# Designs tried in a protein design run: designed miniproteins, single chains. Part 19

Each design is a single chain, and the fold is of that chain. pLDDT is the mean over its residues in the fold that is shown.

## One batch from the design tools (miniprotein)

Design m630
Fold by ESMFold2-Fast:
Structure m630 (fold): chain A 84 residues (1-84)
Amino acid sequence: MEEEEKRKLIDEVIALVEKLDPSQAEKTRQLLEEGYRLGLTVEDLKEMVDLLKNAPKLNKEDQERAIKAPISYLEGLIESARRR
């Protein structure tokens, strides 16, 4: 059940990124699939969804930062796993 919840949240994050910036959707998908294999939690995914759902209320610069924040977090998680 937790794995099904993670998959649903991953799909929701990708859909939200695609709606806000379609050019980042494929990169986000690839990073989420890698993060999922590295033990990305339901809580991490919920925080990403909440951030992205609130992004349309922000100015364009802050929207770009809101999209880049989950990407940077995932890149950091992947890099940390590769260093060990």
Scores: mean pLDDT 80

Design m631
Fold by ESMFold2-Fast:
Structure m631 (fold): chain A 69 residues (1-69)
Amino acid sequence: GSAEAKEEIKAYLHRHTGVPQEHLDAVAERLVEEGFHSVEEVEANIERIGEIVAELLGPEALARLRSRR
């Protein structure tokens, strides 16, 4: 993926999830490596995104995710 795709995903995670700012780069990079190239793909696969976040940051991060309520 491009650096632009990573930055868009990072911004989405910052705005719509409780992922700590210091971990946004690592999470976004992992998602691009997994083949996510856009925010739309991330939203379509939100369950997989949650799994990746839990793997990287622990299960408590999933419980603290803020999404559109």
Scores: mean pLDDT 73

Design m632
Fold by ESMFold2-Fast:
Structure m632 (fold): chain A 89 residues (1-89)
Amino acid sequence: EPPELSDEDIEYLEKTLKEFVEKVLEEYRPEAEKAREAGDKERGVELVVKAIKETIEELRKLAKEKGNKFFLELAEALERVLEKQLAKL
């Protein structure tokens, strides 16, 4: 069975994910606003896909740095969800 995450590990994960999501959203805000103003739905989808891919890459990096399989499993789960959603488009 996978090791249980401590409350401290959960808090660290939540804080790290929140800070990472906020950073990614901030980086893409100007491009997202331009896509919205242009009515460009395709560009909007491209920006979301890029943000998710950057999230996956950062989670894989955290897995290597922390030696924690949870970050790797989370990255793989997110990648599978992305592939499944893209296949429906």
Scores: mean pLDDT 68

Design m633
Fold by ESMFold2-Fast:
Structure m633 (fold): chain A 87 residues (1-87)
Amino acid sequence: LEEIKKKVAEDLRTAAERFEKLAEQAYSMGDVEGARALREMAETFRKAAEGVEKADSLEQLEKYVTEARNAAIKAASKAHDALLKLL
């Protein structure tokens, strides 16, 4: 469990860093709302990493990962236009 928790937390932090950079890029292009949505995604992944590290069971780990995924999907729908502009 501990090895899985560490790996998942690392992956979530890496995702947070990527979305933080995308938020900076969106902001530099004048997309303030898109930057906000992308930053929300980054913060969601960072908080999920913290939650995963505190998980006491595989079921709790799955819960935190699922919550992070659902929150990311919701934030991504708000950032859709910003993501398209960054492509």
Scores: mean pLDDT 76

Design m634
Fold by ESMFold2-Fast:
Structure m634 (fold): chain A 99 residues (1-99)
Amino acid sequence: PLGAISLSEKKVTLKVGEEKDVEVTAYNSSSKPMIVKASKIPENVELSETEIEVPAFSRVTKKVTVKALKPGKDEKIVFSLEDENGVVDYAVLTVNVEE
């Protein structure tokens, strides 16, 4: 694999109106840039960042703030590391939102 993505948290539990920072770390060992995309975001949460650029031969760590808007259980946010040919790696964050 030419790249990898990881999250500081695999699961977060929030109350409506609460926010939490999750670190997204992406490695790109290729000669071409890659991008991290949040490919599916549930309507009950908001992200501070939906795209992160990962330059060639680099490691990027960025804090993404997850904000809880509405109650929901076992909601999944998929972060995909992509190159010109498609998805290289992905990580899933599970979010539970309580009232």
Scores: mean pLDDT 87

Design m635
Fold by ESMFold2-Fast:
Structure m635 (fold): chain A 100 residues (1-100)
Amino acid sequence: MEELKKKAEELFNKGVAALRRGDYETAVKYFKEAIELYKQAEGENSPLVARAYAMLAEAYLKLGKFDEARQWAEKALSIDPDNVYAREVLKRIEELEKKK
C-alpha cells in the first residue's frame, strides 16, 4: 500500500504542475490516475481521495466542463465537507453560470 500511495502522490503532483502551467487536459489525466491509486492505498473515503477529487474538479472548471467540475467537487465534499477547493469550484460555477 505504501508504494501505491507514493505513486499516487507523484501523479497528483504532476497533475498540480500541469494545472499551474495551463495544461488542463493533462492535469485531468494525472488526477484520475492518482485517485485510482489513492483509493487502492487509502480507501475510497480517504482525505487524499477527497483532495484529488477537488483538484480534478478545478481542472474541469478550467476546461469549462462545469457538469464534470460539479460532479467531482460534490464527491470531494461528500468525503470532506470542509474542503475549501471543492467549495470554491462550486462557487465559481454558480458565478459563471449567472454571467452567461
Scores: mean pLDDT 86

Design m636
Fold by ESMFold2-Fast:
Structure m636 (fold): chain A 73 residues (1-73)
Amino acid sequence: MGDELAKQSQRGSDSARDSGLDDAADLFQQGSDYASQGNIDQAQKLIDQGEDLIQRAGDADPDVLRRFIEAAE
């Protein structure tokens, strides 16, 4: 459901922001907005792009991924 995806994406945005991953946070925020509008395909695409940025950051520095996970708790 769009509301659940929006809430999940908003949490991802908050966690990315707290971890200093502002670009990923912006993508998750946009994903949340599209999910709230019922545009699930666009929301998922943006969320996937945010996830890719986090994975790339984590591959370069595992502490970045750790901080993101810690911020999500």
Scores: mean pLDDT 79

Design m637
Fold by ESMFold2-Fast:
Structure m637 (fold): chain A 90 residues (1-90)
Amino acid sequence: SDAEKAAAIARAAALTNAEAGALPAEERRLLREAVGEAALALRDGDEDHPAVVAAREAPGGARLLERLKRFAEIGARLAEIGDEIDKEIG
């Protein structure tokens, strides 16, 4: 759901790389997917995307929108962590 995507994005932004890497593989995948989707939407100027809208409406919306721009970096980092863990743990 749109609320779940927005919550996942906010959660990903709050986590360190170590914390993100410690999550179950399924949760890491969901966070990476949500972050990637929102980052692509914001990059393409899709201000009507539900995750972007939800972030804008939240307290401190301007800061959250800046964090959405950084989510491409966070998403890439989470993907790197996921790949490393999947290679190590199987």
Scores: mean pLDDT 67

Design m638
Fold by ESMFold2-Fast:
Structure m638 (fold): chain A 93 residues (1-93)
Amino acid sequence: SIKEEIKERLRELEENTTNLEEALKGLLEIAEWTIKNNPDETIKKRALLTKAVLKYVLNQTEEEKEELEKVKEELGASEEQKEAIEEIIELAK
């Protein structure tokens, strides 16, 4: 299943990464794979939000910030999701 494939990719990432930047890049690749391969629109929307967060965390450019804000609004991110996003950004500083 797609869920089992995502779990396997996350496990391999956890086992093979020794620093935060490489882990975030690996998570970005998993998010992009999920967008392309998962037929579930809810999971795709979550993966799109995750991708936007990770791109901003990794590059912190104005363009990535604008994309993140756009994605948050278009996908209707919950208050809990917004809080989790802020926490991830803070941890990556």
Scores: mean pLDDT 72

Design m639
Fold by ESMFold2-Fast:
Structure m639 (fold): chain A 65 residues (1-65)
Amino acid sequence: AAVGALAARAVLDSGGSHHLAGGVGGYATIGMGGTAEDGARGAEAGNSSPQDARHGARSAKRLLG
């Protein structure tokens, strides 16, 4: 969750979209051995919208298997 939140905040601070922040947060959390749900929670904590965070996390899960 913490890794996903930091990644999502970094995307938003760089002018990225809430959807991209959700995806990056989800990807980072799954890459660290977390679940897509943990990624979505981290992105929400990083000020991503709940819908965008969950959509991004699902996309990351599809890419990672």
Scores: mean pLDDT 61

Design m640
Fold by ESMFold2-Fast:
Structure m640 (fold): chain A 89 residues (1-89)
Amino acid sequence: MEEVREWVRNGDVSKLQELINELQKNKDDVGYLELMAISYEVLGDLELAEKYREFAKKGLSVAVVREMILSNIPSVEAAQERVQAALQS
């Protein structure tokens, strides 16, 4: 965790991309959401950092979180329904 904070603080895009690729390969959505929370915390966006930590604690998928953020959807259930509808299109 501290090592990841240092990568974000230093703008080490290569190490961050390698970690993102590993998380995607392992389908570790929670790990990706935790990485986003750390990234926003280091960048000073404490509100987004807190939101991403909550999403990670709930075990949400990246697709559901992306839908919630982009569409300002108030609930996980509504976001999941929209993701499922998109997959059927």
Scores: mean pLDDT 69

Design m641
Fold by ESMFold2-Fast:
Structure m641 (fold): chain A 64 residues (1-64)
Amino acid sequence: SLTMNEIADAIGLEADPVSGPSIEELANLDEEKLEKFAELRGLDPEEVKEWAEKIKKQLEESKK
């Protein structure tokens, strides 16, 4: 499998070369980039989209 930095580069995220992309950055990707991320990780695109929506909701709830 690809490293997180290789995945970030492939989907157009600005990643720190040392730490890679954050969970917040991954969750805030558009649908097309989430599908590409899922393909690169060997994951179901629908499951990745559901995960991203769940994380977005958790991030919003943490601000309130």
Scores: mean pLDDT 67

Design m642
Fold by ESMFold2-Fast:
Structure m642 (fold): chain A 92 residues (1-92)
Amino acid sequence: SSSKERQIEELREAIEKLREVLEQLRADPSTNPMVIETYELQLELAEAQLKYLEEPSEEIEKRIKELEEKLLELRKEAKETDPSKYKELHVD
């Protein structure tokens, strides 16, 4: 099979899995909002990457770069602030 066909299948599987994870995270009121935002950006990025593989365009390529930059910034903030537990924001 072609590498492109495999990448499309992998992205579709990742998109479905990300949607399922997001639904579970949103159902839990204790979930950190930054975790939800991170998964939302990952989903948008995966969807943009899939669209690019199917119909490449400069607009989609630019969108992918913008989403990658936003995801990097959120991951940086999540790592430093509190990605899973609000208690990590408190210093004795």
Scores: mean pLDDT 77

Design m643
Fold by ESMFold2-Fast:
Structure m643 (fold): chain A 82 residues (1-82)
Amino acid sequence: SSMEDDKKAEELFKQALKLREQGEKKMKEGDYEEAVKLFLEAVKKMNEASKLAGDEELLKKIRDLAPSFTGAAIRSIGELLD
């Protein structure tokens, strides 16, 4: 990928991390509907970042963290359905 693609991937990755933090806060507040939306948006940003990332180190970080993002989304959906 170009330098611009890697820069955009880093921005998307940072956005995903912020969305996950917001989702975790909503989980603690008992706002499971909002938490689900935030975690799903975070997963979407992670997927976008993985498509743009050409830097091996950045791509490894994205791939290593992706299961934790998916897990958070699944847990929040479980709470919402209860």
Scores: mean pLDDT 87

Design m644
Fold by ESMFold2-Fast:
Structure m644 (fold): chain A 95 residues (1-95)
Amino acid sequence: MEEFEKLIEETKKLAEKVAEAMLDFLRWVNERWRGEPLSDEELAEQALGMATGITVALAEIAARKYGLTPEQRNEIIEAAVKAAEDAVKKALERA
């Protein structure tokens, strides 16, 4: 059963949840900190950057644990980053 495909799917789901959680966290910080508030679009860019960093770290851990090739690692990163981007875009449409 579970092959590389399942690892991609699980990492995509994690990246989506991380992106949404980071956007929520940054909105919470934005409300609390003094000064001119950032727009939701600006917060979304920062949240995507944070989610991308976490996704790269997760892919590196997976590559070391499961003996993945650099190409397989990059495939996980690309799929997960796209999932995070789509999740952030949907969250903005709801705000």
Scores: mean pLDDT 80

Design m645
Fold by ESMFold2-Fast:
Structure m645 (fold): chain A 68 residues (1-68)
Amino acid sequence: NDDFLEQVRDSLRHLRRTLRGRPPEEALRAFDAFSEQILAEVRKYHPEIVEEVQKLIDEARRELEREL
C-alpha cells in the first residue's frame, strides 16, 4: 500500500527533523523506540510490508546518524 508506506516515510522524516538537534545517544534511543512502535503496528495490520518498512526505518536511522 503506497499510501501507508508514504505515511511511514513522512513520520520518519518528521521524527528525524525533530531529533537532529538533540544529543546523539538521546536522539537514537528515541528514534529506536518510535521505530519499534511503527513495526509493531505494521506487523499487526500490514504484515506483508514489514520488510519494506524495516528498510525505510534503517535508511532513516542512517540519515539521522549523518545529521547528528
Scores: mean pLDDT 82

Design m646
Fold by ESMFold2-Fast:
Structure m646 (fold): chain A 111 residues (1-111)
Amino acid sequence: SIEELKKEALKILDEIEKKLSAENADTIIDGLLEALRKAIAVSTNEADRLLLEIAIGLIGIARGVGKIINDPVFAAEMSIKIVKNTLGLLTDENALKGLLEGLKELLEKLK
């Protein structure tokens, strides 16, 4: 179900957040961007695709701010928060499955 996919994705995002450090912040941001792109590629819903594109743009802004203040951990924390909020608004099961696959790939890189 959509609710079960959202719950699983949120659990993975929480695990990613627990592993966050200055050393892996860029890897986390890049992995989140890849997960969002995977969700776009498999989405059959126009509103979900637009939401995912907005999320990618917002992560770009968070990364830029992190660079200005010399805080990559802040950029990664904001990127995780953006993906969590995006997840809450998604309605397309295909988009959720694509996002979940990308998040699982990111979590494996952090092990």
Scores: mean pLDDT 91

Design m647
Fold by ESMFold2-Fast:
Structure m647 (fold): chain A 78 residues (1-78)
Amino acid sequence: MDDVQRSAELHRQGVEAERQGDYRKAAELYGEAAKLDPDDSTTLYNLSRAYEKLGDHQKAQQYRQQAQQAEQRQQQQL
């Protein structure tokens, strides 16, 4: 499995953790997914929200900025 496929699998596991209310596990899974696919803005936005739910506003802001940068690279920077 390449990094993109593994990232997608970890993202799916993170979504399931969120459905169960386990934001700590979701943040860990989304964090691993983001390491494998750092340009996936969706995973980075989900990671930011998971940290927001955990009360870690600094990490939430950090990952939100990374998500916005990834989105710009894919859609706006040309």
Scores: mean pLDDT 82

Design m648
Fold by ESMFold2-Fast:
Structure m648 (fold): chain A 65 residues (1-65)
Amino acid sequence: SQVQQIIQKTKEQIKEYVEKGDLDAAEAEIDRAIDQLRALGVPQSQIDQARKELQDYLEKEKKKK
């Protein structure tokens, strides 16, 4: 699905930014993904789930450092 593709690509970008130590850029990628999902007309409940998934992913990647 398009939603899953956006989430997966965003996770890849988050991982790269965290590996570089650019946490601000990693957080900005989450906001960018959410804006993209909103523009596609994804229901708010699914947007909320995607934000939580991406935020949880960022926190896990941060803990590896």
Scores: mean pLDDT 84

Design m649
Fold by ESMFold2-Fast:
Structure m649 (fold): chain A 83 residues (1-83)
Amino acid sequence: SMIRHMADANIATLTSLVQLKKDNADHFKRHPSSGKTVDDGIAAARQGAVNAYTTLLGAQYPHLSDEQRRALATALVDARVAA
């Protein structure tokens, strides 16, 4: 589905930005405005991934609350980024 592709695209963006920040930590310490731009991008990509997975989990777990589905989506996103 398009939502699944959006989830995977946001995970790819999130992973890429986290790695960029990690590989260039000293640069971002010296250039905090650039660091903020990357942090904002990380937050946006993570939110996009969590929102997309929350929607996908709605079909699988309709009996769970929105909070429970969002918690599961967050765990899935964090696991994918950590891998």
Scores: mean pLDDT 86

Design m650
Fold by ESMFold2-Fast:
Structure m650 (fold): chain A 60 residues (1-60)
Amino acid sequence: SAENLRQFVESMLDGVPWSQSLRDAIADYLYRNREIDEAQRQAMRATTSREEFLAVLDTV
C-alpha cells in the first residue's frame, strides 16, 4: 500500500541528510522493485526536498 511504501522510504531517509544522490538512489530502487513506474521515477528525481519527494511518493 502507499502507506507501507511511505513508511519504508521514511525508514531509508531516517538519520540521513537529503541529497540528490540519496533521492535518485531511492527513486531508482523503487522503480527496479516495480513499486513505481518510469514517470513516477522521473517526477521523484526532479524533486528538491524531502517534503516534495514524499508528496510525489504519496501519489503512488
Scores: mean pLDDT 83

Design m651
Fold by ESMFold2-Fast:
Structure m651 (fold): chain A 96 residues (1-96)
Amino acid sequence: SSLSLQEQLDMLPPLEAEALAEAERAGRGTETIRLIARFLREALELKLAGKNLEALEKALEAFRKGIREAMASDDDEEALRLVTEGAKEGLKILEE
């Protein structure tokens, strides 16, 4: 990908809005989408500022673990739960 950190950050609100609209149309919950968007926003802001990089790496690993476990799941509801927990753990690390 050729996107800068600032371009990635600037794209996050419209991507979140589209994902939320699709979830609403499908009758799906929005918690996971909001948590992922919040985590990515905070992580990108810290990376752009060059701040708290050790906590950022730990938070990103927690989120990656959630994604890996979700990708290994054959259950869409369990996969969403695992990504949600990864995002929550990542946010906890960043907001500590």
Scores: mean pLDDT 83

Design m652
Fold by ESMFold2-Fast:
Structure m652 (fold): chain A 58 residues (1-58)
Amino acid sequence: SKKEKAVRKLYSATHKGEPLSESILYEVQQLLKTHEGIEISREELEKILKEEEAREKA
């Protein structure tokens, strides 16, 4: 939950409304590690952001 909130907040601050890409996922993962001290797997990150994208489309 805390980790998910940090992921969504960081994505919204940097790439809101942009379609998910490998470059965006890599950048967000690195920013989470460097700025928030959060280590997250690529799969977990992609899952969280795809769930948010799906909610926006619904």
Scores: mean pLDDT 76

Design m653
Fold by ESMFold2-Fast:
Structure m653 (fold): chain A 74 residues (1-74)
Amino acid sequence: DFLARGERGDVADIPALVPYLADADPAVREAAAEALRKIAEKVGKAVLPHLRPLLDDADLRVREEAARAIAPTL
């Protein structure tokens, strides 16, 4: 259950990272995507709704990091 496990660890970090995924600075969005990639290694598909918009990001590095974060969940 996402709620029961999410509070402490990596799932609880998702709400804290979401504002940074929409930041005006692509370096901030890339860093947030990298943090979500590390979370995805533990929780897999739970990060997909937050990473999907970044696949269409204007910045190449943000798109690459989002793709790397999603790939292990496929």
Scores: mean pLDDT 70

Design m654
Fold by ESMFold2-Fast:
Structure m654 (fold): chain A 65 residues (1-65)
Amino acid sequence: MKLTLKVTDVEVTPVGGNYRVTVTGEVLDENGNVVAKVTATAEDRDAVRALEAAIAQAEKQAKEI
């Protein structure tokens, strides 16, 4: 079964010297039905790295459904 992650929200929060990125998404089946919701959070000194890590975690959660 092929699943697609649709990112619905991205929150970026500065935390001390780091950036905390929370990604929320919906997992869609081959017919476009929402089968699950995922939320992943990552933190890094670089906001782009934090975003990439959060997206990677969300994709990992989507594949485990």
Scores: mean pLDDT 82

Design m655
Fold by ESMFold2-Fast:
Structure m655 (fold): chain A 65 residues (1-65)
Amino acid sequence: SALEELEREGYEAVLRGDREKALKAVEELAKEGRIDSARSLVGRARALGYEELAEEMEKIIEKYS
């Protein structure tokens, strides 16, 4: 599905440190109510040491929670 493709694309963006694409994926997931999927991406960003990216992602999720 489109949402599963979005989740995969977001995961790949986080792995690459692609901030713009990762933030867009998190926002689209959060808008669609996929809060757990969006939070999973935040956890991945933190695990990879992308702390600033993780903070920005959390702010987006909070806006839709």
Scores: mean pLDDT 86

Design m656
Fold by ESMFold2-Fast:
Structure m656 (fold): chain A 95 residues (1-95)
Amino acid sequence: SPTDEELDQVMTELEQILLRLFREKGGDPTVRTLYDTVNQLLTLVIRHKDKLSDEQRREVVRGLRRIIDLINQGKYEDAIRTANELIEFLKELEK
């Protein structure tokens, strides 16, 4: 199962990618939406990480890695969609 260390590592990688993308393309409205959406996602992950089961933590790590892959491919709208799907997953855990 992903450890807290693995989750922290993928979150740090995604934060670094977002900062680079914002510096390079921050004038693009899609990139700004991606930046805001992923920052909302990372905030929710931090808030919930201590409450995640091993399986839930695995799904979060998988989703964050998918967002990284989509950003690296320039598929920003797909990355926004994937981030919103993870946000809804994490919000369901609050019920």
Scores: mean pLDDT 86

Design m657
Fold by ESMFold2-Fast:
Structure m657 (fold): chain A 99 residues (1-99)
Amino acid sequence: SSIKEQAEKAHKTYGLPKEAVENALLAAEALNAGDYEKAIEYGEKAVELVRDEEAEREATEVVEEYLAAHPEVSPEEAEALLAAAKAIAQVEAAAKKLA
């Protein structure tokens, strides 16, 4: 899949765990598909492998600001959005530190 290809490239370029990149991208795809439970599961798996407190905090602040402006977002979608955003932000932060 394209996700596995992106994870392989990130692993070869930055030395990131392939599983972290793959799970972060899968979390984003699950969120876009409306599979909120899977988005949370994949996001949690990604952050187990790459942790960055600053990236997590910044992603949380951005999502909370978005949710304050969008009260129509369901609690389930909000939780999935937060999980996916935190996963992507922490993977990106790890890549930047290794580049």
Scores: mean pLDDT 83

Design m658
Fold by ESMFold2-Fast:
Structure m658 (fold): chain A 93 residues (1-93)
Amino acid sequence: GEIERLKEEAQAKLEEARRAIEEGDAARALEAIREAIKLAMQLADLGDKDAAKEILEEAIELAREVARRFPEYALEAEILEGMARIALAVINL
């Protein structure tokens, strides 16, 4: 169904972000993280809050990794981390 498709897409984006980090492509990693956050929010809206939380927690970890490894992208990575943390707080309401 729609939820399963969104979960698969989110996992693919998280995996893309991990590969981009290993390849030194911070811009691609941040875009993949941003897309994973959007997919997590769609999952939460459809009622799969547990899947949304797992994706957002992984997105936070990956954004922090980008900030550590690519200081020139630290601000953008910190913004994405902040967005994911706000999304987690809203889901937990």
Scores: mean pLDDT 91

Design m659
Fold by ESMFold2-Fast:
Structure m659 (fold): chain A 100 residues (1-100)
Amino acid sequence: MEEKIRKIAESDVESLLSDPNRPPLKEQIELYREKARRLREAPDDQLTPQTPATAPPTDEETFWTLVTMQYASLKTSGINTKEEAIEYLEKVAELLEELE
């Protein structure tokens, strides 16, 4: 399980580093760590992506949409549990931090 998550994270980090318009590494590290924290704190029944309650959405609603959408995307890559998704997000942050 951990090896699968590591390989997906390494592939995604390589893709992030290939984008010439990418945000600064420190900002990306903080975003991935915050996504992992939010998933860890969220009840399982709150993990379904929802339409934002406001238009335009608040920063918190936008962030939570990004978290839940990334979780849904990870399921298509074979990361099926909240715990595996948290491990993935923390591994991406760890790999990016090693490059800082």
Scores: mean pLDDT 73

Design m660
Fold by ESMFold2-Fast:
Parts: sequence; C-alpha cells; structure tokens
Structure m660 (fold): chain A 99 residues (1-99)
Amino acid sequence: SVEEEAIKLVEKARKLVDEADTAVRNGDYDRAIELSVEAVKLLKKAGELAEKIEDPQLRHRIGVELTAIMLRLVGLAEEVSLTDPERAERLRKAIEEAM
C-alpha cells in the first residue's frame, strides 16, 4: 500500500541518518554526506507518497517524522560545514531541492 511504502521509506531514511551521524563522529565526512543525500531522496519520495494518503492523521504523523529527520540532516550539514564546507553544501543543496 501507499501507506506501507511511505512508512518504510521514512524508516530507511532514519537508519541512513543514524549511520551518517556515526560517520561524522568517525571523521568520515564523505560517507556521512553520501548517506545523508540518499536519506533526502527517500524523504522526498515519502513526502510525495504521503500526499496520496487519505487518512489525515497518518498523513500528519508521517509529515511530522519527515520534518524531524530533515532537521537532523540540516544539523548534520552545519556540523560537517565546520570542517568540510564543500561536502556540506552538497547536502544543503539536496535538502533545498527536496523542499
């Protein structure tokens, strides 16, 4: 179902952001940005699917989770920008294009 696909994409995006956070802690900014950009693409697809969900409560819940994960990605880009502004800009641009 559209609902099941949207939920699975959100869960996968969350796991990718968790892995990206670990990569940042290890100084692996290349991996952190690659994982984060993939997460942004999944969140964009989940958002498009959420618009097709007829249950307004489920749609709202997915929207809240999408926003929370996107804010984590913004924070990750800001942290990476302190050491590697060029890689951080790649993620920032992906986030802006997904919104």
Scores: mean pLDDT 87

Design m661
Fold by ESMFold2-Fast:
Structure m661 (fold): chain A 80 residues (1-80)
Amino acid sequence: MRVGRFVRVEVDADGRQHLLLYDEADQPLRFELGGVDASADEVNRALQQVLSRFDEIVYDVTSTSDDGVTTTHRVTLRID
């Protein structure tokens, strides 16, 4: 099973958007999602192509309740 652990989307010094993941061997993987002038549709298509390489993506989501308590949840996305 090909599992990617999401770290973040980052923008480099040239304005290019990159998806940063770790694979199941804790190797850092970096995928370019779009150049400086990439549209949201181009970025979304690149993201779908990258996600098709994995069976699951794991990422952490932080939420804050009405009483101000912050909770981190681990979410798993299964890819067909």
Scores: mean pLDDT 71

Design m662
Fold by ESMFold2-Fast:
Structure m662 (fold): chain A 90 residues (1-90)
Amino acid sequence: SKEELARLAAGIVGGVISYLKRENAPEEVIRRLEELYRKMQQYIENKDYEGFLKVLKEAIELIERYAEETGDPGLRDLGELLREIARQLE
């Protein structure tokens, strides 16, 4: 279902936030992802999966950009997984 895919994607973004905090990533990156994560949760509660997809795409862009900057293969893989989930939500 769209709800199950949205909750899975949100869970992955939450996992990325936890990972970035452990790796002492820049506070700006962490704060931006936390802002997007909060918006994702609001859209899930409202069952607004179009609004969710918009915010998810912003989170994916940020994760992919940071993965490229750091060369982190785990973040790259998670970005790709999130991109596949986003395609299923369209």
Scores: mean pLDDT 90

Design m663
Fold by ESMFold2-Fast:
Structure m663 (fold): chain A 100 residues (1-100)
Amino acid sequence: SALAAAVEAAEAEVAARAGEYSPEERAILEAIMARVRALVAAGASLDELWAAVVEELKRHKASFEVALEAIGRMGAIARAAGVPLDEVAARMQAALEELA
């Protein structure tokens, strides 16, 4: 599916940037991506993916750097799923505001 392909691309991008994060931050990003992949495999909606990512970020008390990376990857997934740029930008902003 387009969502599954987008999630694989997001996982690869997070892995490529792993060296920019602490071991704890890297573990949080890996946990988020694993949950997103499992939800997509189960047929979850994009709204369910956004909610799950925000929940994981709150649960782990993720740094702003980790939150920005995870939200950015979700934005890329939403764009690949055909969501217009303005809607993706609004959802990313809402997610960041919920984490503040």
Scores: mean pLDDT 85

